# Designed miniproteins, single chains, continued (4), part 4

Each design is a single chain, and the fold is of that chain. pLDDT is the mean over its residues in the fold that is shown.

## One batch from the design tools (miniprotein)

Design m12106
Fold by ESMFold2-Fast:
Structure m12106 (fold): chain A 94 residues (1-94)
Amino acid sequence: SMEELKKEAKKKIEELKKLAEEKLDENTYRQVNELLEKALEALEKGDYGLAKAYLIEATVLMVNEARKKNDEETKKEVEKISSEIMDLLDKLAA
């Protein structure tokens, strides 16, 4: 259902927030957390396109920091979770 897809998307965005808290420096985490909070707000309002835009910005920041740290494991996990969220947002937008 649409409600189940929304709940799953929220759960995965929260998972991405926790990963950001664990893996990013304080300044980058603050930026990513703000973007993911905006994505959650957009998702709550049914603006799936805006939610996706904020998610993409957050994931670019997370991937770039993982690359700088040569942290392939974190990069792979960020890409996986982000892809799963984007698939859910696309299904909600359809």
Scores: mean pLDDT 89

Design m12107
Fold by ESMFold2-Fast:
Structure m12107 (fold): chain A 86 residues (1-86)
Amino acid sequence: MSAESVITVTLPKDATEVRIPIRPTEPAVYDVEITVRDSKGNVLAKKRVRIEVTEEDVGKESELVIPIAPVKAGETITIEAKVELL
């Protein structure tokens, strides 16, 4: 199983990181690729992480924190997330 999502956000304040909420629905190992772009299409961050979800983690909300190049308030960024079940 793979899932892909794209979120566009206008920043309310200066940012050096983006936080992505994660709520797993089943126990599995997930490969997650995150790409953050500015309004001009420049890559601010690209990170791939593997997340091991146990039965205890199902339904619990956590955050994936991605450091980015500094972005000013009022700028629009695009967060692309690709999730693959391993």
Scores: mean pLDDT 77

Design m12108
Fold by ESMFold2-Fast:
Structure m12108 (fold): chain A 89 residues (1-89)
Amino acid sequence: SEEARRLLRGAVEALRKAVEYFEKGDTSKAASYATAAGILAVAAHLLDDSPETERFLELVKEAMTAISNGDIEKARELVEEAERLVEEM
């Protein structure tokens, strides 16, 4: 659905912001944006229960974990994978 795709695009933007703020040392804003990405990804999956939204939700969860662990390189890779998944939908 278009609504689900809009939510997924929002989640990608939120994850990009989370990584940016984490790189700047603003862990509070990074956590807030990571949380927003998780909420948007869950909402998209609830609206459109598909393998694609399930895979996206898993990528967002992995990215949030990477950010929490300070693994910026892994977080960036997961954000790029999530963005590609949305582009292919």
Scores: mean pLDDT 85

Design m12109
Fold by ESMFold2-Fast:
Structure m12109 (fold): chain A 104 residues (1-104)
Amino acid sequence: SHELEKEVIRKKVVLNIRIAGLEFTLEQYIKENKDNPEMVELARKVIELLKRMSKAVLEEDKEELEKVMEELKKLLPDLPEEIQREVEELLELAKEYLKLLEEL
C-alpha cells in the first residue's frame, strides 16, 4: 500500500540517521582510546558492520540486514556500556524495519 511504502521510507531515513550518529560516536571513541588497540579494533569492526547495515537498509536487502544484526549482537557483550546501549537501540529499530519490509 502507499501508506506502507511511506512508512518504509520514513524508517529507512531514521535508521540511517541513527547509524551515522553511532559511526560518529565510535570514531570519537577511537580517538579517545588510541592507546587501547583491542578497543580500537573492536570499534573499527562495529563501524564496518554499521556501513554494511546502512547499505542493506538503503537497498532493502533483508538477508544482509539480518546477517549484520547477528554479527552486531555477537559483539555487544565486549562493547563499553554507553556504546552497547546505542547498538541495542539501533538493533531494535532495525528489527522493526525488517518486519515492515516483510509486509511489502
Scores: mean pLDDT 88

Design m12110
Fold by ESMFold2-Fast:
Formats: structure tokens, sequence, C-alpha cells
Structure m12110 (fold): chain A 80 residues (1-80)
């Protein structure tokens, strides 16, 4: 699956927005929708980390860290 940097950043932004909406109580998710968003966020983080390492791109590494922090908060909120 060949994703451009622009497409990767757009998908990261969309996932961040959805997670933030859930954390703000603006979005409700079924167990299936929650699991799907976790899988999508994890895949995006993995691709950001991989590209950051290959390209020496600090901004991609920082984006991966930020999305990872949001994903952890997302999981923690669901279990609360």
Amino acid sequence: HHMSLEELLKRAEEVEARIQAYLNGELTLSDEEFAALVREASAIIDELVTRAQKEGNVELAERAVRLGELLQAFIDKREA
C-alpha cells in the first residue's frame, strides 16, 4: 500500500480529530468502531515512525509521539 506523505499526514489529522472528538464527549463509538479506530491510529503511527526513521524527519517523529499520546488517552477513556 503506497501512501504519499500528504495522504499520510491527512489521515493522521483525520484520526487525531476523531480521537479528540471522542475525548471531548462529542463522539460516541460502538466497540467495533472503537477497535477499528485503534487499529487505524496504530497503523498510521507505525508508518509515521517508519518514515521518520528512513528520512530523518523530526516533524514526523513528533507527530507519531503526539498521536501515540492521544491513542493512549483514547484507550484509557474507554476503560474508565
Scores: mean pLDDT 84

Design m12111
Fold by ESMFold2-Fast:
Structure m12111 (fold): chain A 97 residues (1-97)
Amino acid sequence: MSIKERIKKEAEELMEELRRLAEEKKLSPEVLAMLEVIEHEVKLFLKAYEEGLISDEEALKYLKLFKEMVKELKENIDTLTVQKIAEKWEEMQEKLG
């Protein structure tokens, strides 16, 4: 598999994980809306990468940070709030520079 195929596959897997997380029956509509925003941002990232606006190295860094954020959201699923999701998103953006 090429690096480009790997990046695309991992981004698609992240979007699927976010969709599965959104299927949890106890999440508020506001939390669900925030998860949809994050999925959309992953989609925009993948599009920018496919258009050549993001390098392979930058794309791998973005995927690592997205995976870390999604993992933290999954580990805290029962206590997710819009504020906590926003805070995790801001932390990821700061790490991206």
Scores: mean pLDDT 79

Design m12112
Fold by ESMFold2-Fast:
Structure m12112 (fold): chain A 78 residues (1-78)
Amino acid sequence: SMLEVYEKALEQAEKLIEYLESKLPSLSKEEAIRMLEALLRGLDELIAYMKKNNAPQEIIDKFEELRKKVQELLEKEK
């Protein structure tokens, strides 16, 4: 079902962000910024897609929380 697709995407996004966050201390400032900016772009595109396809609000809210976390990580690298 479409709901299962969204739930799986959320689980995968959470795990990817956890993994990348764990790698931040080993990256240069420039590499960290590029990676976090790419993550923000991907999350923004996915959230826009979900909104257009009337995904459950709970799923959208969780992706928006992940987006905020990535934005906070990016602000710390500046």
Scores: mean pLDDT 87

Design m12113
Fold by ESMFold2-Fast:
Structure m12113 (fold): chain A 96 residues (1-96)
Amino acid sequence: MLSEEEIEEYKKLFKKFDKDGDGKIDLGEFLELLKEFEKLGYHFSDEEKKLLWSYLDTDGDGVIDWDEFMALMTDTDPNLPPVILKFKEAAKKLAK
């Protein structure tokens, strides 16, 4: 279980990219997030970006909501694809 401090760090990160404040991140905002990860040394190919989007956009509505984002960040499955583990590590570092 994430601490309240970790949840607030992720909430702040999510709000930074949720520019319209609707509780959702669109594809363009998601690509900006990945660009910030690249500045931290986490590089994603176009194929990896598509795989990440498909895991986060679980209902296929073209946006990532807070519940989808937190479900991924709280997932403790060690068998998640390497690209998902890389995303989680990058998000954790960027949130700090």
Scores: mean pLDDT 77

Design m12114
Fold by ESMFold2-Fast:
Structure m12114 (fold): chain A 69 residues (1-69)
Amino acid sequence: MEALRREAEELERRYEDLRRQAEVAKRSAEIAKEAGHEFTKANMEEVYQRLEEEARELGRKAEELREEL
């Protein structure tokens, strides 16, 4: 039981880290947009979407582990 709980906690921590990285990428895209750097904006938006997808998958796995009661 404790091992599964620790695994869920690690997945949640990783999820939080990815969400934080996604927020940084999103902010960078907004700054690039305001500065008129279209190429940098597009790259940061792509990074944001990739991180969002990874975070979503980790969040779902953490949720599934918590539902194993």
Scores: mean pLDDT 79

Design m12115
Fold by ESMFold2-Fast:
Structure m12115 (fold): chain A 81 residues (1-81)
Amino acid sequence: LSEEERKRLMIETAAELMALGALTAAGRISEEEARARALALLDRAAAELGISREELERLIRTELTEEEVEEARRMARERIA
């Protein structure tokens, strides 16, 4: 993966995690279902990046800019519509 492709995957992963959180908060899915889907999502993305799930979670928290986090939130809203 290029640096740009890696960043895009991180933003998309963050967006899907945010969407799962929103669906759980709205009562549309269970916490158990959200957790299972989040773990599967993180494991898949981490495998594509060649890193651990823990490292991916760290990178999403530390390496995404405020603008990239806002883009992820926008994408998450579209996924729950």
Scores: mean pLDDT 84

Design m12116
Fold by ESMFold2-Fast:
Structure m12116 (fold): chain A 70 residues (1-70)
Amino acid sequence: SDLLKRQGKIAKEARDELGLSQKEYAELLGISQATLSQWERGEIEDPYLKKHVELLIEAGVKELEEVVLG
């Protein structure tokens, strides 16, 4: 249970770093908001943890460019 809660925190932290709501992040990932909410609460295993990390890196680079250039 503690491992699932830790994984859920990573998903939430990734979303928070992207500045997205649960609805926006779920739409970006192509999943339901309910599924994302369950992952973030550590209620179920997140099969997309690696994708969250990869997406965060990609979006973080883009956000940094927008801050510098905008």
Scores: mean pLDDT 70

Design m12117
Fold by ESMFold2-Fast:
Structure m12117 (fold): chain A 80 residues (1-80)
Amino acid sequence: MKPSKEVEEEARKRYNLKETAEEIREKAIKDLMRLMGVKSKELLSTTEMGELLAEHTRRLNGITPEQDERMDAAIEELLG
């Protein structure tokens, strides 16, 4: 499900996330590029590295799979 900006903002507020998913992803991309020694983020975007990037993003901002599941539940609750 693609949440609205308002729903994402409310979920972020409930789980004390001060940055949007896009901002978190941007930081993760830069950090992962350094770790992997790649010169272009396009290389990460066009490869099957999306899952690795997601895991790194969660790690960087302390978001566990459990917290991610709770965010999804909160979004569902706000929409229902």
Scores: mean pLDDT 57

Design m12118
Fold by ESMFold2-Fast:
Order: structure tokens, then sequence, then C-alpha cells
Structure m12118 (fold): chain A 70 residues (1-70)
């Protein structure tokens, strides 16, 4: 489900960066990840809404977490 994907995104970003997302931020990122967005697109979106900069590898892990939980 989208809710499970959003929860997985929040947990993964907190694990990688220590930053705690709002539910709305986590949901926005999960929706983009599930739409087939690239790691570069995910990293850019996360930076725009949270100010957190992810590496390409970290963005890939966020996408994987969202897809696995969905």
Amino acid sequence: SLEAAAEAVQKEIERLTGVKLTPEQARSIAELALSGASPEEIAKHIKEITGVELTDEQARLVILAAKKAY
C-alpha cells in the first residue's frame, strides 16, 4: 500500500540521514518512487522538500524500500 511505502521511506531516510520526515513529506517521496522516478529525481525532490542531500546510492535504497513495502 502507499501508506506502507511512505512509512518505509520515512524509516529509510531516518536510518540514512538521521532526519525525521513529516507524514506528508514521506508520502510525497513514496508516490514519486512508485511512479518510476530515477534516483536523481528522488534525490532532487528530497532536497527540495527537506533540505537533505542524498547520494545516488542512498536514493536507490529509498526507492527500493518504497517498492518492497508497497
Scores: mean pLDDT 89

Design m12119
Fold by ESMFold2-Fast:
Structure m12119 (fold): chain A 77 residues (1-77)
Amino acid sequence: AMAQLQAEVARLTARRNSLLDEADKIMEEAKKNVEIALKKGEEGTPEQRKHYENLAKAVEKSAQRVVDKLRAEADAL
């Protein structure tokens, strides 16, 4: 009984930590991709700069939606 409860709590804690780790990795990857896009924009024409700025914003928004879902799922555990 007690050992089964401890195992279940440990399993739920591991699942929560896994979701939070995944969210952190997605945010780190998005930050790197944003930096790469902005650097490419700085090296290009004004039109290319605008394109890469828009791309960076799209990447950031997309990553934030995924991260928010993962964090909400972790919080629900």
Scores: mean pLDDT 85

Design m12120
Fold by ESMFold2-Fast:
Formats: structure tokens, sequence, C-alpha cells
Structure m12120 (fold): chain A 74 residues (1-74)
């Protein structure tokens, strides 16, 4: 899991979100699809969160996406 502060949340395509976190190691971008969209919609800029990424999609066409979000601090 990666821990950071939410600095940006953008719906980059229908049902696909880009979450930018300020982490100890700098700014990191994470992508979340429709499966986690309800959790993404609970987030606000300034929230301290933990995100877990998994690999989703068929072999050769898969991509990393957020599978879990936990709000640690507001």
Amino acid sequence: ARVGEVVDIEEVAPGLYRITLKTEKGLREFYADARIAPEVRKLKVGDKVAVLEGFVGPPGHGFATVTKIEILER
C-alpha cells in the first residue's frame, strides 16, 4: 500500500479516475476504474489515504489500477 495526501482527483474518462497523492517520495498518480469509483467519490483534496494497486486486465493488455482505498485522516 502507498500512503499519501490527496492533492488532485480527476475523472479522465467515463468511470476512470486519476488520483494524485503527495507521498514521502513525492507526487504519485494512481488510476481507479469503475470497480472502486464509489470509494474514489468519497475522497477530498487534503485527505490522508492508503491505496493498494493490483494488476487488472488480460495477459499482455493488463494495467495497474487501485483495488482498495482507506481514508486514514481528513
Scores: mean pLDDT 75

Design m12121
Fold by ESMFold2-Fast:
Structure m12121 (fold): chain A 102 residues (1-102)
Amino acid sequence: KEELEKKLEEARKRIAAAPEGSPEQGRALLDEAGYLLQLGKYEEAKEAATRALEILERTLGPDDPEVAAALSLLAEALRALGKEKEAQEYYDRARKAYAAAQ
């Protein structure tokens, strides 16, 4: 838990230092979403994953493996929040994006 909170703080530092809307900001948000999920902060994880997805899809395109990662984290957050049907749609999109990137 303490190691995760430290990693979350470092990810937030990277978000603040990155140019607005850059792939670097998107990647830092992706890390933030992952750590928030591990800490059980599902609503905050959903917000971070949604922002990461928006930036990474716009900058890298919909078929990039980092976009697939953002879709997967968003799906995990939605499932943890009890939104199973929405979560399944994002998991399906993540699998398709990952397959297209290979």
Scores: mean pLDDT 86

Design m12122
Fold by ESMFold2-Fast:
Structure m12122 (fold): chain A 111 residues (1-111)
Amino acid sequence: SSEIEATLRRLEAALDRLLADPDNEDAREEVLALTQHLIDQGELERVERLLRAAVERAPDNAFLWYLLGEVLELLGKLEEAKEAYRKAVELDPDSPFGKRAKLRLEELEKE
């Protein structure tokens, strides 16, 4: 839909702002909100593609690795989700996203 396409363009723009300034909290909050909205719309595969491109450009961003893990988990790509969560924990274990990634990783490893 035209609304979904506009939301995807907004997510891409918010990601570009976050990639330019990793400390931009407004960009991070917009990325989080738009990602959750697109998940609710069933656009998991397109969000996965945007997040994969983002972590390739910012491989040290624990928040982006955590979001990628969440989307991969929802897609049933559980081994790739575990890898993304491990990366988030490795990069910033004490951040809210690193702590959340650790909890998700522990749950997935229990099967």
Scores: mean pLDDT 89

Design m12123
Fold by ESMFold2-Fast:
Structure m12123 (fold): chain A 85 residues (1-85)
Amino acid sequence: MKFLLSGKDGENFTITDVETGKTGEGKAVSGNTLEGEVDGKKVKITGVGAISGSEKKVEVEIDGEKYEGTLKGVSGDTFEVTINE
């Protein structure tokens, strides 16, 4: 599963489910954690601090279940999150 995160202020983000094209809203709740909802699912991403290099490991929680994921910068205000299942 993949999500696209886009935001201009560093606090508020649009979350896009890449497979369904559905969008939702997310918010940075700390310097290292983003919470939001897309397609009726609650999403929490931990490890979203400053990106260095091309890829960074993150933890993704969906509907209370935790997964390992990868965060990658796509453009200045856009990041891709891939969940490893």
Scores: mean pLDDT 75

Design m12124
Fold by ESMFold2-Fast:
Structure m12124 (fold): chain A 100 residues (1-100)
Amino acid sequence: MSIDEQVIQMVRETATDVLNTLSGKQAVQEIVSLIILSSRILPEDVFRQVVEILVDLLRKYRPDSIPDLIKELERRKEEALSNGDYKTARGLEYAVELLK
């Protein structure tokens, strides 16, 4: 099993726990934070796989939270752009595109 597969499995387990234990608003904030952290520490290809898994889990467990999640991701994207953090901004845009 590759390091990429291990990271993906850990993210899946963390996201599943978040979506099952937290309120919708708290789950949105934790998922956004996980996306931002992943965009900073993971290679782009691994990050894209992580976002795809998070989107699939959100559609399965919390579809009603998707509009709030898109709004928060767009807000954090504008903040990243203002700070010159183009890597984070690109990652957040990718997540928004998959949720639309």
Scores: mean pLDDT 82

Design m12125
Fold by ESMFold2-Fast:
Structure m12125 (fold): chain A 75 residues (1-75)
Amino acid sequence: AKADLEKAKKYIDEAEELLEKGASPEDIQKKLEEAEKYANRALRSDGVLAVAAAVLLVVIKKLKRELEKEIERKK
């Protein structure tokens, strides 16, 4: 539960760093997929941890939208 939340945060941070550096969309997507996996695992917990996981899922969705924007720029 808490360990899953910590891992989700780590992968979000790594995805943000890669996005800022203009890394490959594929590398950013892999980090976001790992973050979403761990956030969904934390969401299955009760109380405060589930609420925190829901907030992280919103952040992941925002980062996925930014990634889609970067892919669109290549067209």
Scores: mean pLDDT 78

Design m12126
Fold by ESMFold2-Fast:
Structure m12126 (fold): chain A 99 residues (1-99)
Amino acid sequence: SVEKTREAFIKLLQTIGGLSEEEARAVLDDRRAAAAGDAAAQARATAVAQRVLDKIAEKKGLKTEEELIKFVNEFFEKLGDLIENEEYEKFDELLEELK
């Protein structure tokens, strides 16, 4: 469901990005607006993406841009598969391991 997918992304942004629920919702709304051509929303979404990447690098001890890109791609691929298969319980379990 669309609502379950949105809830999963909010939990993801809170767990790995250190965002509040309010900040996570704002990011998802900005991403939607950016996809519709809102340049200001795209700038805000980009700034939050940088902040999230910095937190991932810090939590995982990643020292190079190559290591960060590899980790992010592999991690988001796994999460995307769980969402596409509607395995929301396994998605939540994976996020709990990152707290």
Scores: mean pLDDT 73

Design m12127
Fold by ESMFold2-Fast:
Structure m12127 (fold): chain A 89 residues (1-89)
Amino acid sequence: DADIQAVFATGVNNTIDRAQFAQILDIVRDRYGLSDAQVDQMMDIFDQLADANGTLDWQSFAQWLARARDIGVPDAAVNAVFNAYNTTL
């Protein structure tokens, strides 16, 4: 997904901040029909996994993807985010 990949490409040292993460979730919500509750839960998971600087490293991102699946986010949405991230590296 070129739009999600473009957001990951703005990250520094393979980290992503909360604002960049929110942009990714807005794209995913609009394309895959995520509920507001699912978006809120995914932001809460980001906040739990983010470091002291408020950024998510690439190793913690895999944990976020697993938690997103557990809360019922569609596989197509999870795969779109994962493929965009994996293509940026």
Scores: mean pLDDT 75

Design m12128
Fold by ESMFold2-Fast:
Structure m12128 (fold): chain A 56 residues (1-56)
Amino acid sequence: MRETLAQILADRPSMSDEELTERIAEALGVSPELLRENASVDSVVKTLEQYLKDKA
């Protein structure tokens, strides 16, 4: 089941970078493999934070 992006970011300090990337990919409806090949975990997190700020 898809998790909210805010929930994923809230749990970030307690999870591995691999787990974080997979949860973000599921929430966005994309392949985690595509995220890993096209962006570092840090880049993915920054993009997600920007997306949440835009929604606020």
Scores: mean pLDDT 65

Design m12129
Fold by ESMFold2-Fast:
Structure m12129 (fold): chain A 78 residues (1-78)
Amino acid sequence: GGHEAAGLLEAAAEVVENNKVDPDKLAKGLEETAEELEKQGLNEAAEALRKAAEIAKKTRDNKKIAEALRKLAREAAA
């Protein structure tokens, strides 16, 4: 379900907001987690994390990255 993606995206947003995170490292972590979720059959959660990884790579502003991650978390939880 979307609950796993929502929890991971909220945790990532908290880390980005409170720390100077390298967007490329964040994106790699999200992509690796998405691959593991896909292996478990959680395809919707995996797609949400891949979308989050793309946003992290394109957005260099930590506040905007955190806001985007929280929006995706709400969408995944719905």
Scores: mean pLDDT 77

Design m12130
Fold by ESMFold2-Fast:
Formats: structure tokens, C-alpha cells, sequence
Structure m12130 (fold): chain A 78 residues (1-78)
């Protein structure tokens, strides 16, 4: 499903950015619980921003991953 692919994209991006597996799994669970692709994307972007604010990942890595999620979401809704 598009939600499962979004969860996979987010998890892999966060792993590359240096987030722990514990943080990644928490974000992944939140995305998979979303009732729609749009809500899944919103949760993913919010979670990525929270991790950057906490200094878990860089702001640059967060913005790059958010852009990838936005591109995926646009394509999934077409």
C-alpha cells in the first residue's frame, strides 16, 4: 500500500540521517496507523521535524526527507 511504502521511505531516510532504530520504529508505527495517505504524510513530516528540533537529525537531512515525502505523496494521490 502507499502508506506502507511511505513508512518504508521515511524509515530508510531517518536511518541514513542517523536516527536510532527505536526512534525510527516509533515514527513507522505512527505512519502505519494513519487512516489515509495524506494523514500518513502529515504524521511523517511532523515526526521528522520533531526529530530535527530535538537534534536527533540535522535540519538539512529533515528538509531533504520532507521533500522526498511530499513528492511521493503527490504521485500516490494522482
Amino acid sequence: SAIEELARLTAEGLRIAGASEEEIEKVRERILAAPSVEEAARIAIESIRELAEKGVITETDAENLIEAIRRFTREALE
Scores: mean pLDDT 87

Design m12131
Fold by ESMFold2-Fast:
Structure m12131 (fold): chain A 90 residues (1-90)
Amino acid sequence: SHMEEEKKKLKEEIDKLIKEIASLSDAPEDEVIERGKKLRDERLNYLKEVLGLDEVKALEIVKVNLYTAKKLVEIGRQIDEELAERKAKR
């Protein structure tokens, strides 16, 4: 069905984002992936059971949350690199 195909695509995109975030982490990648999947499931449950959202909308929100988290990690690493460069020129 169209809805099942959309859910599958969103789940695949979410899993990809979790792996991308894990690759940017200083922690063991497998541990970050496991924790990310747990937090994904907890967030999906909250959105569906507490806020009453349908599964597609819940998945879309989780995808946006993970995309934002990835961008914040990238920004943080860029700031750290720029600060390290300033110290090296001292």
Scores: mean pLDDT 86

Design m12132
Fold by ESMFold2-Fast:
Order: sequence, then C-alpha cells, then structure tokens
Structure m12132 (fold): chain A 72 residues (1-72)
Amino acid sequence: MKEEREKRLREALSRSALDLSEAAKKNALAGNEQTRERSTEFIEASGKVLEAAGDKETAKYAYELAEQVRAA
C-alpha cells in the first residue's frame, strides 16, 4: 500500500514534469532566443530530476525534447 502510494506520487510528478516541459517547448518556439535558452535549461533540469527519481525513460524523453527546442 505505501509502495503503491509512492509509485503513484512518482508517476504524478513525472507527468507534471512532462506537461511543464511541453509548455516550455511551446513558449520557446514562440519566443526569442533568450526564451528558447531558458526553456531548454528548464527541460534539461526536469530530465535530471526524473533520472534521479529513477524514471530513466521519461528523463530520456525530456532530454530529447530539450534537443528539439535547441535545434529549432
């Protein structure tokens, strides 16, 4: 029961990080160069947090999203 609650919290945090990263990507694509740099840094930081939490697959997706923003 405790482990299921902790897993659910981790999943909720991962989803929130993804939602915020997607919003940051949209802002980066609509903004100036400084906005793109800040958004990329935020997405990369979110990926590091997810990786530290043990969610390597979502972290990989966040890093890929950051590369897409940087390449745009």
Scores: mean pLDDT 72

Design m12133
Fold by ESMFold2-Fast:
Structure m12133 (fold): chain A 68 residues (1-68)
Amino acid sequence: SRVERANRLLQEVTADVVARIRAGRPYEEVLAEARKRIESDPLLTPEERANFLEAVEYLARQEAAKAA
């Protein structure tokens, strides 16, 4: 289903962001790549896109804060 595909995208993007930040990649670069993937997915509704961006940004900030 569309919802299952959307959830898979969020899971994949979230896992990638966390892994890259933990590996020492720059926060801004990791977040920019994640935003691009979410914004370019044609299956996401505007609401899902906004929610996914917020969730990814929150998790990225949490992981970056742990590294500081």
Scores: mean pLDDT 82

Design m12134
Fold by ESMFold2-Fast:
Structure m12134 (fold): chain A 67 residues (1-67)
Amino acid sequence: MEEKKKELIEKAKEYKTGAQNSQDLADKYRKLYEEGDKEAESKYIGAQTDADNYNRLAKKYEEEAKK
């Protein structure tokens, strides 16, 4: 039980790190898009979607680890 709980906590932290990295990319591409780089629009949207998905997964694993 403890090993499974630790793995879930580690997975949640990995997803949180992924979410932050994706959010940083989204913020960079958003600025480029606002500065007139139209090619950055799809990259911004993709990175923002990834950040949101990683945050949702992190929350799910954290809640599972507390059960």
Scores: mean pLDDT 82

Design m12135
Fold by ESMFold2-Fast:
Structure m12135 (fold): chain A 57 residues (1-57)
Amino acid sequence: RKKKVEEFINSLSEEQKRELEIAKLAAEQGLILSARQLAKTLGISLGNAKMLRNYIL
């Protein structure tokens, strides 16, 4: 059940959603961002970045 992740993604701005899609595409190409890099890129907490990174991977 991924309800918390989906609710968090739905609360993101359009800009943050675009950065998340770019990070997901990069991960598919083998360019995996660290949780800390994802947190900086999206402007979110490290905990939320770890959750999103696990969702992407």
Scores: mean pLDDT 77

Design m12136
Fold by ESMFold2-Fast:
Structure m12136 (fold): chain A 96 residues (1-96)
Amino acid sequence: MDEEIKEFLEELKEILEENPLVKVEVEGNKMTIEFEDTEKGITLRDLLYVLFSSFSAIEAEVEGNKLTVTFHETDLFKKQKEKILEAVKGLIELYK
């Protein structure tokens, strides 16, 4: 795994965990996001699923109260990473 994707995932985890409804685990280029099993937590899960799925370098899967996100190290990812961070931060701030 490249240092660039590791740094990105650590920053993304920090942003996501600013919301108390969210817990994040990182393994390689894969992130598992666990949401509280509440209406608000499930709504945030679904919104993040739509957000991540809108980026071509990202695969997102929903399983119960968990969202698994896989990041592919492509030129498109490198171009999109700042937009991903900004979009996630905005969504997390809106749904505190």
Scores: mean pLDDT 81

Design m12137
Fold by ESMFold2-Fast:
Structure m12137 (fold): chain A 85 residues (1-85)
Amino acid sequence: SKIDELEKELSSMSVGEQLEFLRKRLEELRKKAVENKDTGTLHLVGHLERILDGAQLAYDEGADPEEIKEQLILVGRQLVRLEEQ
């Protein structure tokens, strides 16, 4: 599935690479949602962006990379579900 493919992609990345990858992909989804006037998707994209901001802060403060990666995989799963709507 597209979710399994994304999880495999993310698992090959460092935390920093995962954060950059997810931010870029959320930016593309945001642009599409704006064009489609999809306010529901825009709200969810905003929530996921805030989760990425929290993950970045935790990473910068020396939190466990494995814990951060688990959270980023969950963000990736939600992102794919939003893209498949």
Scores: mean pLDDT 86

Design m12138
Fold by ESMFold2-Fast:
Structure m12138 (fold): chain A 98 residues (1-98)
Amino acid sequence: GAAGEEGLEAGERGARYGEEGARISEEQGDKEAAFANQLASGAAALTGAVGYVLGKKGADATPIARMAEEKARLAEEALRAAREGDLERARELGLEGG
């Protein structure tokens, strides 16, 4: 259903933000922030995929789609922090999203 598809899109978006945040953190020499953002990327992708599968089976995917949107929001904020050089915040947000 629509909620499952929305969750998948949010998860894919969050995964892209997390991967970019990890790359920027690693370029700045913070391997812990890079790892945290890789975990957030994987968690967003998995959450979106789970929502999609549940939606296809006719289950209410709305709660999982909301989780995927929250993970995407955290990943985007972590990416913004990494771009600003706030690697401590990028790490904290990445861990919260993972």
Scores: mean pLDDT 88

Design m12139
Fold by ESMFold2-Fast:
Formats: sequence, structure tokens, C-alpha cells
Structure m12139 (fold): chain A 85 residues (1-85)
Amino acid sequence: SEELAELTRRAAEEEVERLKKRFPNVLDVSISEVSPEETRATVYVEEDGKLHTIEITVRVEGEDLVVRISSEEAGLNEERVVRLP
């Protein structure tokens, strides 16, 4: 549904804004694969002269919206679960 795609997209955008508060040197943001089931975003950050990529995945899993934030280089492996309305 278009409403669910909008919901996963907005959740991904909110996680991007949270990451911008944690990482001062955000270089770029790419939002890809917007669907009712999943939205993906990639955040590019600079840390100690190195480019790191942070992946955000927002998925609909049953009655829940599952947000995953991962980056091997930045040491991130986080999951948040929000109940669907």
C-alpha cells in the first residue's frame, strides 16, 4: 500500500536525522528501494579522514516496523522495533 511505503520512507528519514546528530561530518545521504515492505538508506560519513558507510533498513515484519542500522567501519549494529499503527 502507498500508505505503508510512505511510513517506511518517513521512518528511514527520521533515522537519518538521528544519525546526523550522532555524526557531525555527514557528507551525503542516499535513499533507495522505497516500498510498502522496505526502505533502505545509506549515510556517508567522514571520520578521521576515512569514508564510512552506514546502512539503514526499515522493514515491515508482521505487526512491527523493524529499523536496522549497521556499519562495520563505524562499529554500529543497532535494531529498533516500533509497532505498526
Scores: mean pLDDT 80

